Designed miniproteins, single chains, continued (5). Designs and how they scored, part 52

Each design is a single chain, and the fold is of that chain. pLDDT is the mean over its residues in the fold that is shown.

## One batch from the design tools (miniprotein)

Design m17907
Fold by ESMFold2-Fast:
Structure m17907 (fold): chain A 73 residues (1-73)
Amino acid sequence: SLEEELKKLKEEIRRRVVQAVADSLIDIGNVLDEAIKKKLPKEEVDKMFKETNEKNLARIQEEDKRIEELLKK
């Protein structure tokens, strides 16, 4: 039924959003841990954050695309 399809769609969207946020936080945490352990200079840390933010943005955009495909059903 349409109601069951909508319920499954909402659950799938929720799981994808939670996973993308969790993965992004883990990536940021890993950058911080490496910077602290290696006592990296500010310029290196800024570069790592820029690269991590670009990867996180790409992941969010890919999930947005997949959510759009689910919604377009």
Scores: mean pLDDT 79

Design m17908
Fold by ESMFold2-Fast:
Structure m17908 (fold): chain A 55 residues (1-55)
Amino acid sequence: SRAQIERLRERMRELVEQRRQAEKEGDKAAVEALDEELRKLVDEIAALKDELLAA
């Protein structure tokens, strides 16, 4: 749903800020973990958008 996409986008913005902070602090393990979570969120958003376009 559109509301679900907006929720995921908000979560993505939060993770981007956390990644920026982790990179600033040199926490490479945290940056790598956050990059993985961001990739998964991007994939989820794309799948939901495809579902909405098919409707």
Scores: mean pLDDT 83

Design m17909
Fold by ESMFold2-Fast:
Structure m17909 (fold): chain A 66 residues (1-66)
Amino acid sequence: GSVSEQNRQLAEKYNNIGALYSKQRKYEEAIKAYKEALKLDPNHIAARQGLKDACEELGNPALCSD
């Protein structure tokens, strides 16, 4: 089904929270925020990329598993 506009806006907010945590090197918190964004919008490209980058920085690829 189509992602609702409300879910898209919430996904963007979680993506922004993830980016803020990544800038602070709080990668576990960043990963949680990016995963919440992807639950709301599974096609959110920026959140997928942010999740991948944060997991690589943590050195734990299992946290990036689909």
Scores: mean pLDDT 81

Design m17910
Fold by ESMFold2-Fast:
Structure m17910 (fold): chain A 71 residues (1-71)
Amino acid sequence: SSSDPYGQAMAAEKAGNYREAAEGYRVIADGALAEGDTALAAEYYRRAGDMYEKAGNFDRAREAYARADAL
């Protein structure tokens, strides 16, 4: 069956599994960056940062936001 990384990350967020959602959004951002879509990558690095912050992982949140800001 086809991978749906967007659906999986959003489902994790809705379930309150913020660490899983953060990792999912980061994978989406990394994929977008690999394809040259810097705008999409920046958006999903910010979403990953928001999820890391909700998970209480402030170091990872700061790193994700910095990646978005660099694009």
Scores: mean pLDDT 86

Design m17911
Fold by ESMFold2-Fast:
Structure m17911 (fold): chain A 81 residues (1-81)
Amino acid sequence: MSPEELAERLRELAREGLAAIAASDLPEELKAAARALAEAYLEAAELVAEGRLEEARALLRAAYAALREPLEAAAKAAGLL
């Protein structure tokens, strides 16, 4: 897969995720956390397009790590955990 193809795939995943979030009946706290992850995918797509694949991977790993506690807290507040 070329960097351009990978970048476009990340943008597609982010767009699909944002559309699914907007169409969902999830609590706003969970939607906010999910939107933050989609934004990380868009930023990673820009890094991939520039050939900065390892930086894109590091960004996504950091985003997943940073969103773990907020997602668990939001899910618990919503009664989903």
Scores: mean pLDDT 76

Design m17912
Fold by ESMFold2-Fast:
Structure m17912 (fold): chain A 94 residues (1-94)
Amino acid sequence: RVEEATRRVLEMLRNYAKTLAAEYARRYGVEAGAAKAVEEFRERLPELARLVASHVGTELGLSPEETREVERRVTEEIDRRLEELAREGALSGA
């Protein structure tokens, strides 16, 4: 289902964003690390969302149209919450 795929892709991308922020926080400190993670992840988000949505969509047997809808929903949600996710990840890395 599109809702199930969206949740799974969101969980994976949230984990990627938080892990990236934690790694940067260890090298650059919490504030600078979070900012770097937001910049890098935002640049990569379209590609990551496409790849992960395609993978999950194939696994769950979604149509191409359903897979594109998952990609769209996930991209919008992650972009909206990216600064919050990066801050959470950076704090976990400190």
Scores: mean pLDDT 84

Design m17913
Fold by ESMFold2-Fast:
Structure m17913 (fold): chain A 67 residues (1-67)
Amino acid sequence: VGMSVADLGRLLGLSDEAAAAFDVDGDGTFGPATEAAVKEFQRSQGLLVDGIAGPATVAAFQRLSRA
């Protein structure tokens, strides 16, 4: 249980189709669409591109929420 997957995808600045794929894969499984979305976010923020939502990724995500 966590934040809305659809809202998360939109917050990451993904296209509608990427956000929809992220939402569809929001069953708690880490699928290719979710991995791609996380890596794209990490790449845009200059973070380690490993597809894992670690502390640095979470901090960057929260920074966007404060803007």
Scores: mean pLDDT 58

Design m17914
Fold by ESMFold2-Fast:
Structure m17914 (fold): chain A 67 residues (1-67)
Amino acid sequence: MDPKVEAAAERILALLRENGGEIGLAALGKALADEGFDGQTIGEAIARLVAEGKIEVRPDGTLRLVA
């Protein structure tokens, strides 16, 4: 995995755990952008975590921790 994408994925999982297993995509994106991650890196990290079955993205824009 790209080291930046991997770092973003770890931060996504940490933010989900901090927020009780779910967070809005807009809030997540802002938090990661404030930490210096760009939109492409954030998007790639989300796609990887979804492909791995670790998170779920709902149509309402909520991201959830699953497996």
Scores: mean pLDDT 82

Design m17915
Fold by ESMFold2-Fast:
Structure m17915 (fold): chain A 69 residues (1-69)
Amino acid sequence: MVKEKLEEVLKLLEEGVSPKEAAKKLEEFIENSELSEEDKEILRILAIHLSDSNLEEAKAAVKETLKIL
């Protein structure tokens, strides 16, 4: 579930969706999903990071987060 959402976010970035739009989609997922406190915190940190990133940095951040989940 969480990994599937991050792969979706990565695909959106690869398709040219802005990091801010990708961050918004990730925030919506966090709000609407039954996730552990730890998973929610990891994803919130990622969403903040995406908001301040260019496309290359955003893609790298999503890939790194996928490795630790």
Scores: mean pLDDT 82

Design m17916
Fold by ESMFold2-Fast:
Structure m17916 (fold): chain A 91 residues (1-91)
Amino acid sequence: MEELKKRIEELEERMKKLLEELKKEKDPEKRKKLLEEMLKLQEEAARLTIELLVSQIEDEEEAERLRAELERQFAEEFPKYAAASKAKLEA
């Protein structure tokens, strides 16, 4: 649990730096690269957050059900979020 929390915090700090760089960047190609890097970190943070939440459940069946539900929701919503974020940069 503590290791997962530490990794999530490190990813949040990295994402914060990338967001600040994205705000300063004027080159469209570099902005796309920064956004893609940020999206990868957000995906990793989401996966670690699912693991952290599931690790708090003592019942194995309940843990597996929660994991499957959260992973399904992430798989449906994250691509939409990523597509919307990329479209906003191209506007």
Scores: mean pLDDT 79

Design m17917
Fold by ESMFold2-Fast:
Structure m17917 (fold): chain A 50 residues (1-50)
Amino acid sequence: MIKYNEDELKKRKEFFKSLLEKARQGLDEINGTPEEREVLERLEERYKKL
């Protein structure tokens, strides 16, 4: 697991959260496939763990 100070980690999480939130919204609008949803969930978990 990558170690950052809290300020850097917060900025990174906030940025990626915005991107992933938009991706999730778009996926929901098009009724994305289970495979696409799994990829999105993996990305969300990865960036939240940073």
Scores: mean pLDDT 72

Design m17918
Fold by ESMFold2-Fast:
Structure m17918 (fold): chain A 66 residues (1-66)
Amino acid sequence: SEDEELGLKFLEEYAKKLEERAKELGKEATAKVEVVDENTAKLTFEIDGKVYEEEADLRVLGKAFK
């Protein structure tokens, strides 16, 4: 679906922005987006040895950022 594709694109852009912002603050960070199923993706963000994980509904995300 169009909404799922848009949601995934925004989540990937968000992950990239998280890494860029961490770098501007002098910290090393990685952000990774993994597709879990047709409607769900997982964002894993690692900064300063701490790991943060969030699941996103791609349809909800795609509609919210239209």
Scores: mean pLDDT 80

Design m17919
Fold by ESMFold2-Fast:
Structure m17919 (fold): chain A 55 residues (1-55)
Amino acid sequence: SSQQEQLQKRIAIYEQLKKELEELSKTDPSLKEQNQRAVEHLEEEIAELKQQLAA
């Protein structure tokens, strides 16, 4: 369904953003705390989207 496709696309985008933030934290340790909070927020959003996809 189009809704399922949109949810999968958003999950993929958030997973990619999470990976990019984790890589940035490796190159700039001064941003590690800020990036960790952003990663945690993305993980929460991904979990919610996955729950919607499973429903």
Scores: mean pLDDT 82

Design m17920
Fold by ESMFold2-Fast:
Structure m17920 (fold): chain A 93 residues (1-93)
Amino acid sequence: GKAEAEELLERAEKLLREAERLLEQAKKEFEKGNIKKAKELAEEAIKLAREALRLAMEALRLAGDDKELILRAIALQLRAIGIIIDAELLLAK
């Protein structure tokens, strides 16, 4: 129901904040030449962002016709995808 969708979105947002923090730390470690640590942090960011994407997709399924929940779920999915792409690009270096 709506309450379950809201709880999933809150959990997804917390995971995305942590993933963004880890990705920013990964970029800083990469700039310092700490390549192994940077890649480990980027891999953890991808893991958290993938879990957040899964939760946001489930929240979208449970949102029904609630436009605010639908838009929030879509926004969090796009944010998760952006983190995954950015982190994968760092790993490809």
Scores: mean pLDDT 91

Design m17921
Fold by ESMFold2-Fast:
Structure m17921 (fold): chain A 73 residues (1-73)
Amino acid sequence: MDPEKFLEKAKELYKQGKIQEAVTYYAKALAIDPNYAEAYLLIGKIAEEQGLTDVAERWKAKAKAIDPNYKEA
C-alpha cells in the first residue's frame, strides 16, 4: 500500500474535521515511507494548531531535514 493513499485519506478526514483520525493516517503514511516530508509537515501543522508547540517543532524539523528548501527542482 502506498503512503500517498494514506495521505489522501488523511486529507479527507482533515476536511471533515476529524483531526485525530487524519493524524493517524499521516502516521500510517510515515510508517510506510519515513522520508515522506509532506506528512511530517502536515502533522506538525496540526500539532501547532492544537497548541502542542514542542511536538509541532519536532515534526516540522524532521520534514525540513528530509526536504530543506525545495532547492532541487
Scores: mean pLDDT 72

Design m17922
Fold by ESMFold2-Fast:
Structure m17922 (fold): chain A 59 residues (1-59)
Amino acid sequence: SEAEELVKELGLKMSREDVRRLGEIAEVVGVDVVAELLSRESGLSREQAKRLVEAGQRE
């Protein structure tokens, strides 16, 4: 899946389930909010975090 490939590319230890959950949260609070929080927590750039959240929405 796109989510699995992106997690591997970004060097993260997240499951597809974790990425899908990020997408579900983004439907409530907005993609940019989740991307900013994920960027701060994981050390990803905001653009990388946004790509991951959007992949979760497509999962």
Scores: mean pLDDT 84

Design m17923
Fold by ESMFold2-Fast:
Structure m17923 (fold): chain A 70 residues (1-70)
Amino acid sequence: MAYSDEELEAMARKLGVSPELVRRALEAQAELAARFANDDSATEEEAVAFLRERLGEARTERLLEAARAL
């Protein structure tokens, strides 16, 4: 689902991260959902590896924390 900039800022404020990171988190989750929609063998390790390649290690940790709080 598409979020407004105000909603992204509110989530970022609650999570202690930047609104840009929240936006990237939601975009990355949409990409993962699309990828795993046709890949039943997808594992948690593959999801984390994808995020690390896409965003880098530090951002991946922040992304996972933000995503769990959403």
Scores: mean pLDDT 67

Design m17924
Fold by ESMFold2-Fast:
Structure m17924 (fold): chain A 87 residues (1-87)
Amino acid sequence: MKEALELVEDALEAVRALLAQETDPKDKEHLQKAEEHLEKALEALRKGDYEKAKEHLEKALEHLRQSPVAQPLVGTVEAALELVKKS
């Protein structure tokens, strides 16, 4: 599951970079919630808890889809979710 870990780490780094530049309060809230769920997904993946990882990746996707600046990250997180679903 190294590939899924790398994709989630890359997405988390990118979300943090977007948060540092975001000035819109609504978009910032969605990015913060996406960051929280990506962090929890990464922790779950490191523990081998693929069900928890799947749950948090799906929640992160809901928030990323609500942020126009995060649209390029949706594909990365969807790819990670697909790998986790293959368990």
Scores: mean pLDDT 84

Design m17925
Fold by ESMFold2-Fast:
Structure m17925 (fold): chain A 77 residues (1-77)
Amino acid sequence: SEEVARAEKYAAEGEAAEAAGDFAAAGDYYERAGEAYLKAGDNEKAAEYYLRAARAYLRAGDTTAAVRAGAKAAALA
C-alpha cells in the first residue's frame, strides 16, 4: 500500500538520522513511520516505530515528545 511505502521511507530516513547523531530528526521520522503504519492497519509496526521515536526523543533530551510517542505505542498494546 502507499502508506506502507511511506512508512518504510520514513523508517529509513529515521535510521539515517540516528546514524548521523540527529536524534531529534530520528524521533520525528520514526513517529511519522508509526503514523503511516497505523493508517495501513499494522498496529504492531506502528507501536514498534512509536517506541523507536520515544527512545530517539529521549536521546535528544525532548522528554515531552518522548512521553507523547510512548503513550501512542502503549495505546496499541
Scores: mean pLDDT 91

Design m17926
Fold by ESMFold2-Fast:
Structure m17926 (fold): chain A 92 residues (1-92)
Amino acid sequence: MEVARVLDEGLALYFKLLEEGVPPEEATKKVAELMKKNPELVRLHEELVEEARRLGASEKSLEELERLDAIATEAGRIFVAVQRAIEEEALR
């Protein structure tokens, strides 16, 4: 649900950039960068790490959680880029 909301915000920003005359490829890159640095995603990550630490997770488990969160963020960025490419083709 959180990822879906962030993706919806990214798509809204993408369309706004297009209306301002930004090229589709460049708009996609800007949207992906903003999503990757989203403060809400950073906060969720910090809360998960702190809760895991409170429950006695080992340092290795915390490192694995950080690695998985980084992959999820990158997957979201790739998903937006793919969705954008599909929309660009449809607008031809």
Scores: mean pLDDT 60

Design m17927
Fold by ESMFold2-Fast:
Order: structure tokens, then C-alpha cells, then sequence
Structure m17927 (fold): chain A 104 residues (1-104)
């Protein structure tokens, strides 16, 4: 009974940690893509400054860059939260497994 519960807890821990890691990696990838788009918008804004009558285009590109930076920062924060959740789950899982092993 107890040995079976230890194995079940170890398997559940492994599966959940994998899910949390995949979610974190996805959020980090999204943040990177948004950051790259923000950099491109920034470069386009600098090029647009060289054009005559480009004030509206420059403003639109700068606003787009700001929105992309804000979205990237949100994704970075979400990824950090997922990493924290993974660490908490791992710690709790280790404590439960240790308790069960001590009962053996």
C-alpha cells in the first residue's frame, strides 16, 4: 500500500512538473517574439523619421512598440509565476514523498 502510494506520488509529481515547465517555456517564447516585434517597430520608427511628412507614421510605430513591450513584460511576469509554481509544487511533492518514506 505505502510503497504504491510513493510511486503514484512520484509519477504525479513528474507529470505536473513537466506541464508547468512546458507552460513556462511557451510564455518565454511568446515574450521573446513580442520583444523581437517591438525591436522591429523601433527600427521602423527610426527609419520613418528620415521621411518627409512622416510624423503620424512615427507616432503609430512608437505606440505599437510601447504596446509590444508591455505585452512582452506581462508574458515574462507570467513565466516567472509559472517557474515559482513549479518550485512550490516540487517542494511540496518532495515533502509528501519524504513523509511517506518515513512511514515505511
Amino acid sequence: ELEKKIKEKEEEKKEKLKELEEEREKLEKEAKELGEEAQKASEEAEEAKKLEDAEKLVKELEEKMKELVEKAEEKVAEAAKKDAEKKEFEKKGEEEIKRLKEEL
Scores: mean pLDDT 83

Design m17928
Fold by ESMFold2-Fast:
Formats: C-alpha cells, structure tokens, sequence
Structure m17928 (fold): chain A 93 residues (1-93)
C-alpha cells in the first residue's frame, strides 16, 4: 500500500496531497509545482526501493518541474527515466 508507506515517512497530509497530484497528473488535469522537487525526489527514492509501478509517473512529474525551472538537462534525464519505464512524456526539449 503506497499510501501507508508515504504516510509513515511524510505524514498523512503529504501522502494524500502527493497521491491526489499523481492521480490528476495521470489524467492531464494538473501541472507540476517546482517548489516540491526535493520532496518528490525523496518520494522517487522510496518508490524505487519498493519497485512501485507509479515510479515512472513521478519521474515524469520531476521532468516537468525541472523544465519549469529551465533546468533542461535534469528535465531530459527524468523524462528518459520515465520513458524507460514505458510512459509517454513530452518530446525532447
């Protein structure tokens, strides 16, 4: 249960906010907030450790966050990781 893992590490409010953002991002309804990069990089590490199927979406979100900051090299690296996990991401920058 991804919610339980995240709630135990970051608290219930953060776990709910992340999972809501993830669901809306999958539906194309929300953009990324670059102020959350550090948090989402920590979440990505946890998802990597647990071999979560959601990991590719988190990489795609991180790619969008870095792109918003015009850090295109970091954005491309995260998009590449998301593509390697079989996700559709924006074409190269």
Amino acid sequence: DLYKILAERFGEETANSFLTHLDLFKKGLIGANPNLIELYEEIAKILEEHKSPELGYVYAILGEMYKMLKKYEEAEEYYKKALELGLKVPKSL
Scores: mean pLDDT 79

Design m17929
Fold by ESMFold2-Fast:
Structure m17929 (fold): chain A 69 residues (1-69)
Amino acid sequence: MYIDASSIEEAVEILKQGNSVSVKGGYIVGPGSFAQEIVDKLKSVGVESVAENPDARIPPGGTAYISPA
């Protein structure tokens, strides 16, 4: 089951509790995978996680699915 997060800070707390998170991609614009960009940002704040589809290029407004590592 995925818990909806409205921010990276909320996603960090959900993942720290051992739950999977869904994040809507309204704010991340980059050349890489949207899901991988979120995983990399979480790692920078000490949270290990893995994207369900790390190779998927999710358009703006799409959803990333991330689980605890």
Scores: mean pLDDT 66

Design m17930
Fold by ESMFold2-Fast:
Structure m17930 (fold): chain A 77 residues (1-77)
Amino acid sequence: AEVDALRAALKAAFDAASQGKTPEEVYQAALDTLRAAGVLDSPLGQRAANALKEYAEKGDVRGGLEALGQIVADAEP
């Protein structure tokens, strides 16, 4: 499901951050997870990708993770 893929992407990003990886590597981990799950081209996947791109351009890892977390929360009833 798309929500499960978003949760997996958020986990991948947190795991990368916990390993001391760069902001770019943290965001790339989330994008790679969405792509591997086949949801990147979905409306929800595109929303997540656009949010991650915006915060990556600002160098704001925390903001990007919070935005992705909010998208997951809004998608779960």
Scores: mean pLDDT 78

Design m17931
Fold by ESMFold2-Fast:
Structure m17931 (fold): chain A 70 residues (1-70)
Amino acid sequence: HMDEQRARELIERLRELKREAERLGDYTTARAAELAIRVIEELLKTDPAAAARGGEEALRSLTDRLERHR
């Protein structure tokens, strides 16, 4: 299913963002990414479309936050 695959891709991108945030010492953004991953993984079990939407929103928000600290 496209939504399931999209959600899994977004989880992986959130993991990459978490590692980058940790590398930059932005532990608040890293913690937020970790929590987003947990929520998206849980949503993926029941509503892959909601998981994909939540993942996109989280990635956009957290990428914006991380970019401001560069």
Scores: mean pLDDT 85

Design m17932
Fold by ESMFold2-Fast:
Structure m17932 (fold): chain A 74 residues (1-74)
Amino acid sequence: SKEAETAIRTAEENLEKGDIESAALSTLSAAKLVQDKAPEALELAKKALEYVRQGDTEKAKEYIKKALELLKAT
């Protein structure tokens, strides 16, 4: 959907800016919109946000990238 494409772009832009929390939230929004087609992306997006909340920026970034890869393949 156009909404999911917009959320993916917003997540990628926030990753480039180093705003990992906003990137994780946008990735989660995109994953929720397409959860029936890509349920694995939703689980990765949830883990990314959990790592943001734990202060593990490197793991958060890794999981955001993995979720976005699956979302872009959908």
Scores: mean pLDDT 85

Design m17933
Fold by ESMFold2-Fast:
Structure m17933 (fold): chain A 65 residues (1-65)
Amino acid sequence: MDKIKKIVEKILKVSPVTLDSNFYDLGGNGILLGFLRVELEKEFNITIPDEELKKINTVKEAVEY
């Protein structure tokens, strides 16, 4: 949980970030969402398909994946 918040803060260069924070409201876009995917895949040793990536709008949704 805390690791995902730190990853989002690092990518968007904003803090603080909460579970209810919307990625796009924090200034995120498709390119930054791509960076978020890469960091999550590295941190948790998983693969996130484009279909699942499109469903990640909030920090909470990233945690629940």
Scores: mean pLDDT 72

Design m17934
Fold by ESMFold2-Fast:
Structure m17934 (fold): chain A 73 residues (1-73)
Amino acid sequence: SPEELERLEEINKEIVKVLKKIAKEGSPEQLEEARKVLEETQKKLKKLIDEGASIEEIIKVMEETLEKLKEIL
């Protein structure tokens, strides 16, 4: 739905903002943790897309990623 696409776009914008903060203010260890979170997210998203998962399932993975990145800050 349009609402789901808007939610996905908003989450993506929030992820980008957190990543920019980690890049500017984070330690090398925090940068490495963020890299691992993004790598795991990429693997999960590829599996979901390959399996024809719903946009709601994709949103859940993105929300989990955002929470993990916020914990690194």
Scores: mean pLDDT 87

Design m17935
Fold by ESMFold2-Fast:
Structure m17935 (fold): chain A 118 residues (1-118)
Amino acid sequence: MEREIINRTVAAEILASAGDFERALALLEEELARHPDNALTWTALGRLYFRQGDFEKALEYLEKALALEPSADTYTALAILYFKQGDYEKAIEYAEKALALDPSNEVAKKILEKAKEA
């Protein structure tokens, strides 16, 4: 199951990178219908909408991922999202949570440093 979910999430990321938002979205929605409790799919949806500039939907989906299963990846995505919105206090909070789970996360370290300087 996890391997299949990872493969579909990776395929969706590739499609999104190629500019095929509609196919990426359809693939993630299909996976979500099969496994609605999988935090990885919700995190991928959040990242997809973030790439499209839809920060409201990105936040909604990342918060759903967080409620299901906290992960360094989901916390890092939330830190980036809040940093882009200018909410440096929340960006710091989520970057610190990401680093608590994965101290080697370079993206979370950079967001934490930049948000503290702002």
Scores: mean pLDDT 83

Design m17936
Fold by ESMFold2-Fast:
Structure m17936 (fold): chain A 70 residues (1-70)
Amino acid sequence: AVAAASILADELLKAAEVADPETAARLREMAARVLEAAGLKEPLRVKGLDVSGMTLEQAERAAAEVLALI
């Protein structure tokens, strides 16, 4: 679903903002592929994943869970 793809892409992009440059590049590439598969250019602001209170460690765990699902 488009909404699920948008949530995944947003999570990956948020993790990229706080990650190492090398990890960030990989996360951005994955986000781009997910968005392309859904027919989106950018993540939709979907209410389902709120990263405003997310710590660096929580962001890393979220990225790992997304990788495990893919």
Scores: mean pLDDT 61

Design m17937
Fold by ESMFold2-Fast:
Structure m17937 (fold): chain A 66 residues (1-66)
Amino acid sequence: KPSEEELLKYAIAWLMGKPEEYKTKSFDELLKEANITKEQAKGILERLKRFAPEVYEELQKEVEKS
């Protein structure tokens, strides 16, 4: 089961159109590149879970495969 931090990390890379960076960059590097805070990233994940559950499930499956 992926951690919430792993899922957040992948979601940020995916939202930037660069899912490949999930494996090569740190969480802090991805947050800096996206110009968002960790709290903003958590808010994005919460909105995806609430308003686009199918997208949220797809992100979870991709992280689990990794």
Scores: mean pLDDT 77

Design m17938
Fold by ESMFold2-Fast:
Structure m17938 (fold): chain A 57 residues (1-57)
Amino acid sequence: SELLEKLSPVAQQLLKAIEEMKKDYNLSDEEINEIVERVKAKYPELTDEEIELIKSF
């Protein structure tokens, strides 16, 4: 829960989307990177620190 407090609302939404996808699919690091890159293109306010934190989950 404390880790979530470090994330912006858009980063929290990205994390939730990745967690939901992980429930249904065995996501590779490559697939996670593709998702993150697409979201970053739409929401350039996402920081590299937030992206690294999301990937650590």
Scores: mean pLDDT 75

Design m17939
Fold by ESMFold2-Fast:
Structure m17939 (fold): chain A 66 residues (1-66)
Amino acid sequence: MTIVGRVSGDLHTLIAAAIAMGGIPGVEVRVEGEDTIVGRVLGGEEQAERALRELSAHPGVEAEVV
């Protein structure tokens, strides 16, 4: 499962959201360009839900499952 977060605003929001998502076990995080966070979920549904909630908790981040 892949979670995508699109960031509006500054690099501080992007960095904070990427670090937080990378702290979730079973999630591989990649930053694409200057405004997109991609999380590849290697674990189960719980890791996917945690990744989606974590990204959505950051102001200026719109997160979705793709």
Scores: mean pLDDT 80

Design m17940
Fold by ESMFold2-Fast:
Structure m17940 (fold): chain A 69 residues (1-69)
Amino acid sequence: MEEKRKKLKEAGASEEQIELVEEAIRAAKEGDSEKAQSLAAKAMSVASEKQRKAIEEVMLETVKEIKEK
């Protein structure tokens, strides 16, 4: 989580966007894929290209963590 927050901050994401992504990651880890998708989409809807790429990278890392554990 801390490394993911750092990547989002480096991309210029707002604290509000970071909070939405953190909730999306938590929902994904809990198996609530519908909630995770909704929250991630909301964060991306107001994102710049750089912020969107950072969010995609963070979500991809989360999917890998779920599959490996």
Scores: mean pLDDT 78

Design m17941
Fold by ESMFold2-Fast:
Structure m17941 (fold): chain A 56 residues (1-56)
Amino acid sequence: SAEVAALAEALGDGDGAPTPGEVEAVRAFERRAGLPVDGVVEPGTVEAIRLIVEGA
């Protein structure tokens, strides 16, 4: 999914506070991935997104 890949790249590149758009994208990703929808951007969330995108 190109949108999830783009989100993973944006979050992995930005060490600052997430934008409102990034928070909404995280929540949308959490709903689609079956994760708890909390919208919290943390290193574990970024890693989970990357593993799902890059995992075979």
Scores: mean pLDDT 62

Design m17942
Fold by ESMFold2-Fast:
Structure m17942 (fold): chain A 68 residues (1-68)
Amino acid sequence: MLSKAVIVKVKKGATNEEIAAVLQEQLKVSEDIAMEIAQELQLAKENKDAYVTKEIDGQTYHIALEEV
């Protein structure tokens, strides 16, 4: 299965709600799923992980947070 890469660009110090809003627009997911991914991206950032892996509608995504 081929993974899709998604980069979420936000301002430094963005809230989970701000990250979730970008995720909803890019991935067309519900607010609840977007908030879950936003929390996992913040945790990945603290752990120095490059991306979060998520499966949505049978598609595997590698989601990275980029602070601008």
Scores: mean pLDDT 82

Design m17943
Fold by ESMFold2-Fast:
Structure m17943 (fold): chain A 60 residues (1-60)
Amino acid sequence: SDVYRKRVAAQVEIAKEVVDKLDKEKATHDFEQVGERMKELQPEITEKLRKREEEIRAAE
């Protein structure tokens, strides 16, 4: 239950990191570029979430 709250917080944190990354890369200047970049990042985002869940479990 507490794990779920931490997982949601991790999802929000990762989303903020992705948005900041895209902005720094200036990928956001093109709508199609954003879509393509998000597709490329999807597997990494999924894996990062899995690792964060493991870290949350280990920290508790």
Scores: mean pLDDT 72

Design m17944
Fold by ESMFold2-Fast:
Structure m17944 (fold): chain A 98 residues (1-98)
Amino acid sequence: MEELAKEAIKTLEELRDAVRAAQPPGDRVGAGVIRSLEQAIKELKEALEKGDYERMIEVLRTAIEVLEDGARLSPAIADVLRQGAERLKKLLEEMEKA
């Protein structure tokens, strides 16, 4: 559980950096996704410190929804967001089984 949470945080940080690199200048969708990922990273770190695994699952579900919505709205970052969403879905499934 703790290792899966740490991998989820790392995945969100890598995804934030990938979106930042791929987004066109002035992309409102990319900027919104980055803000949401930074908030999710913060919330996951706080939930991990508290041992709140239910909260970590909620944060990951919300992050997945943000990525899937962003992929529909921004073709320039859609592949990055879809790949990120699939990675988070796999981690979420592993956390729910643990």
Scores: mean pLDDT 85

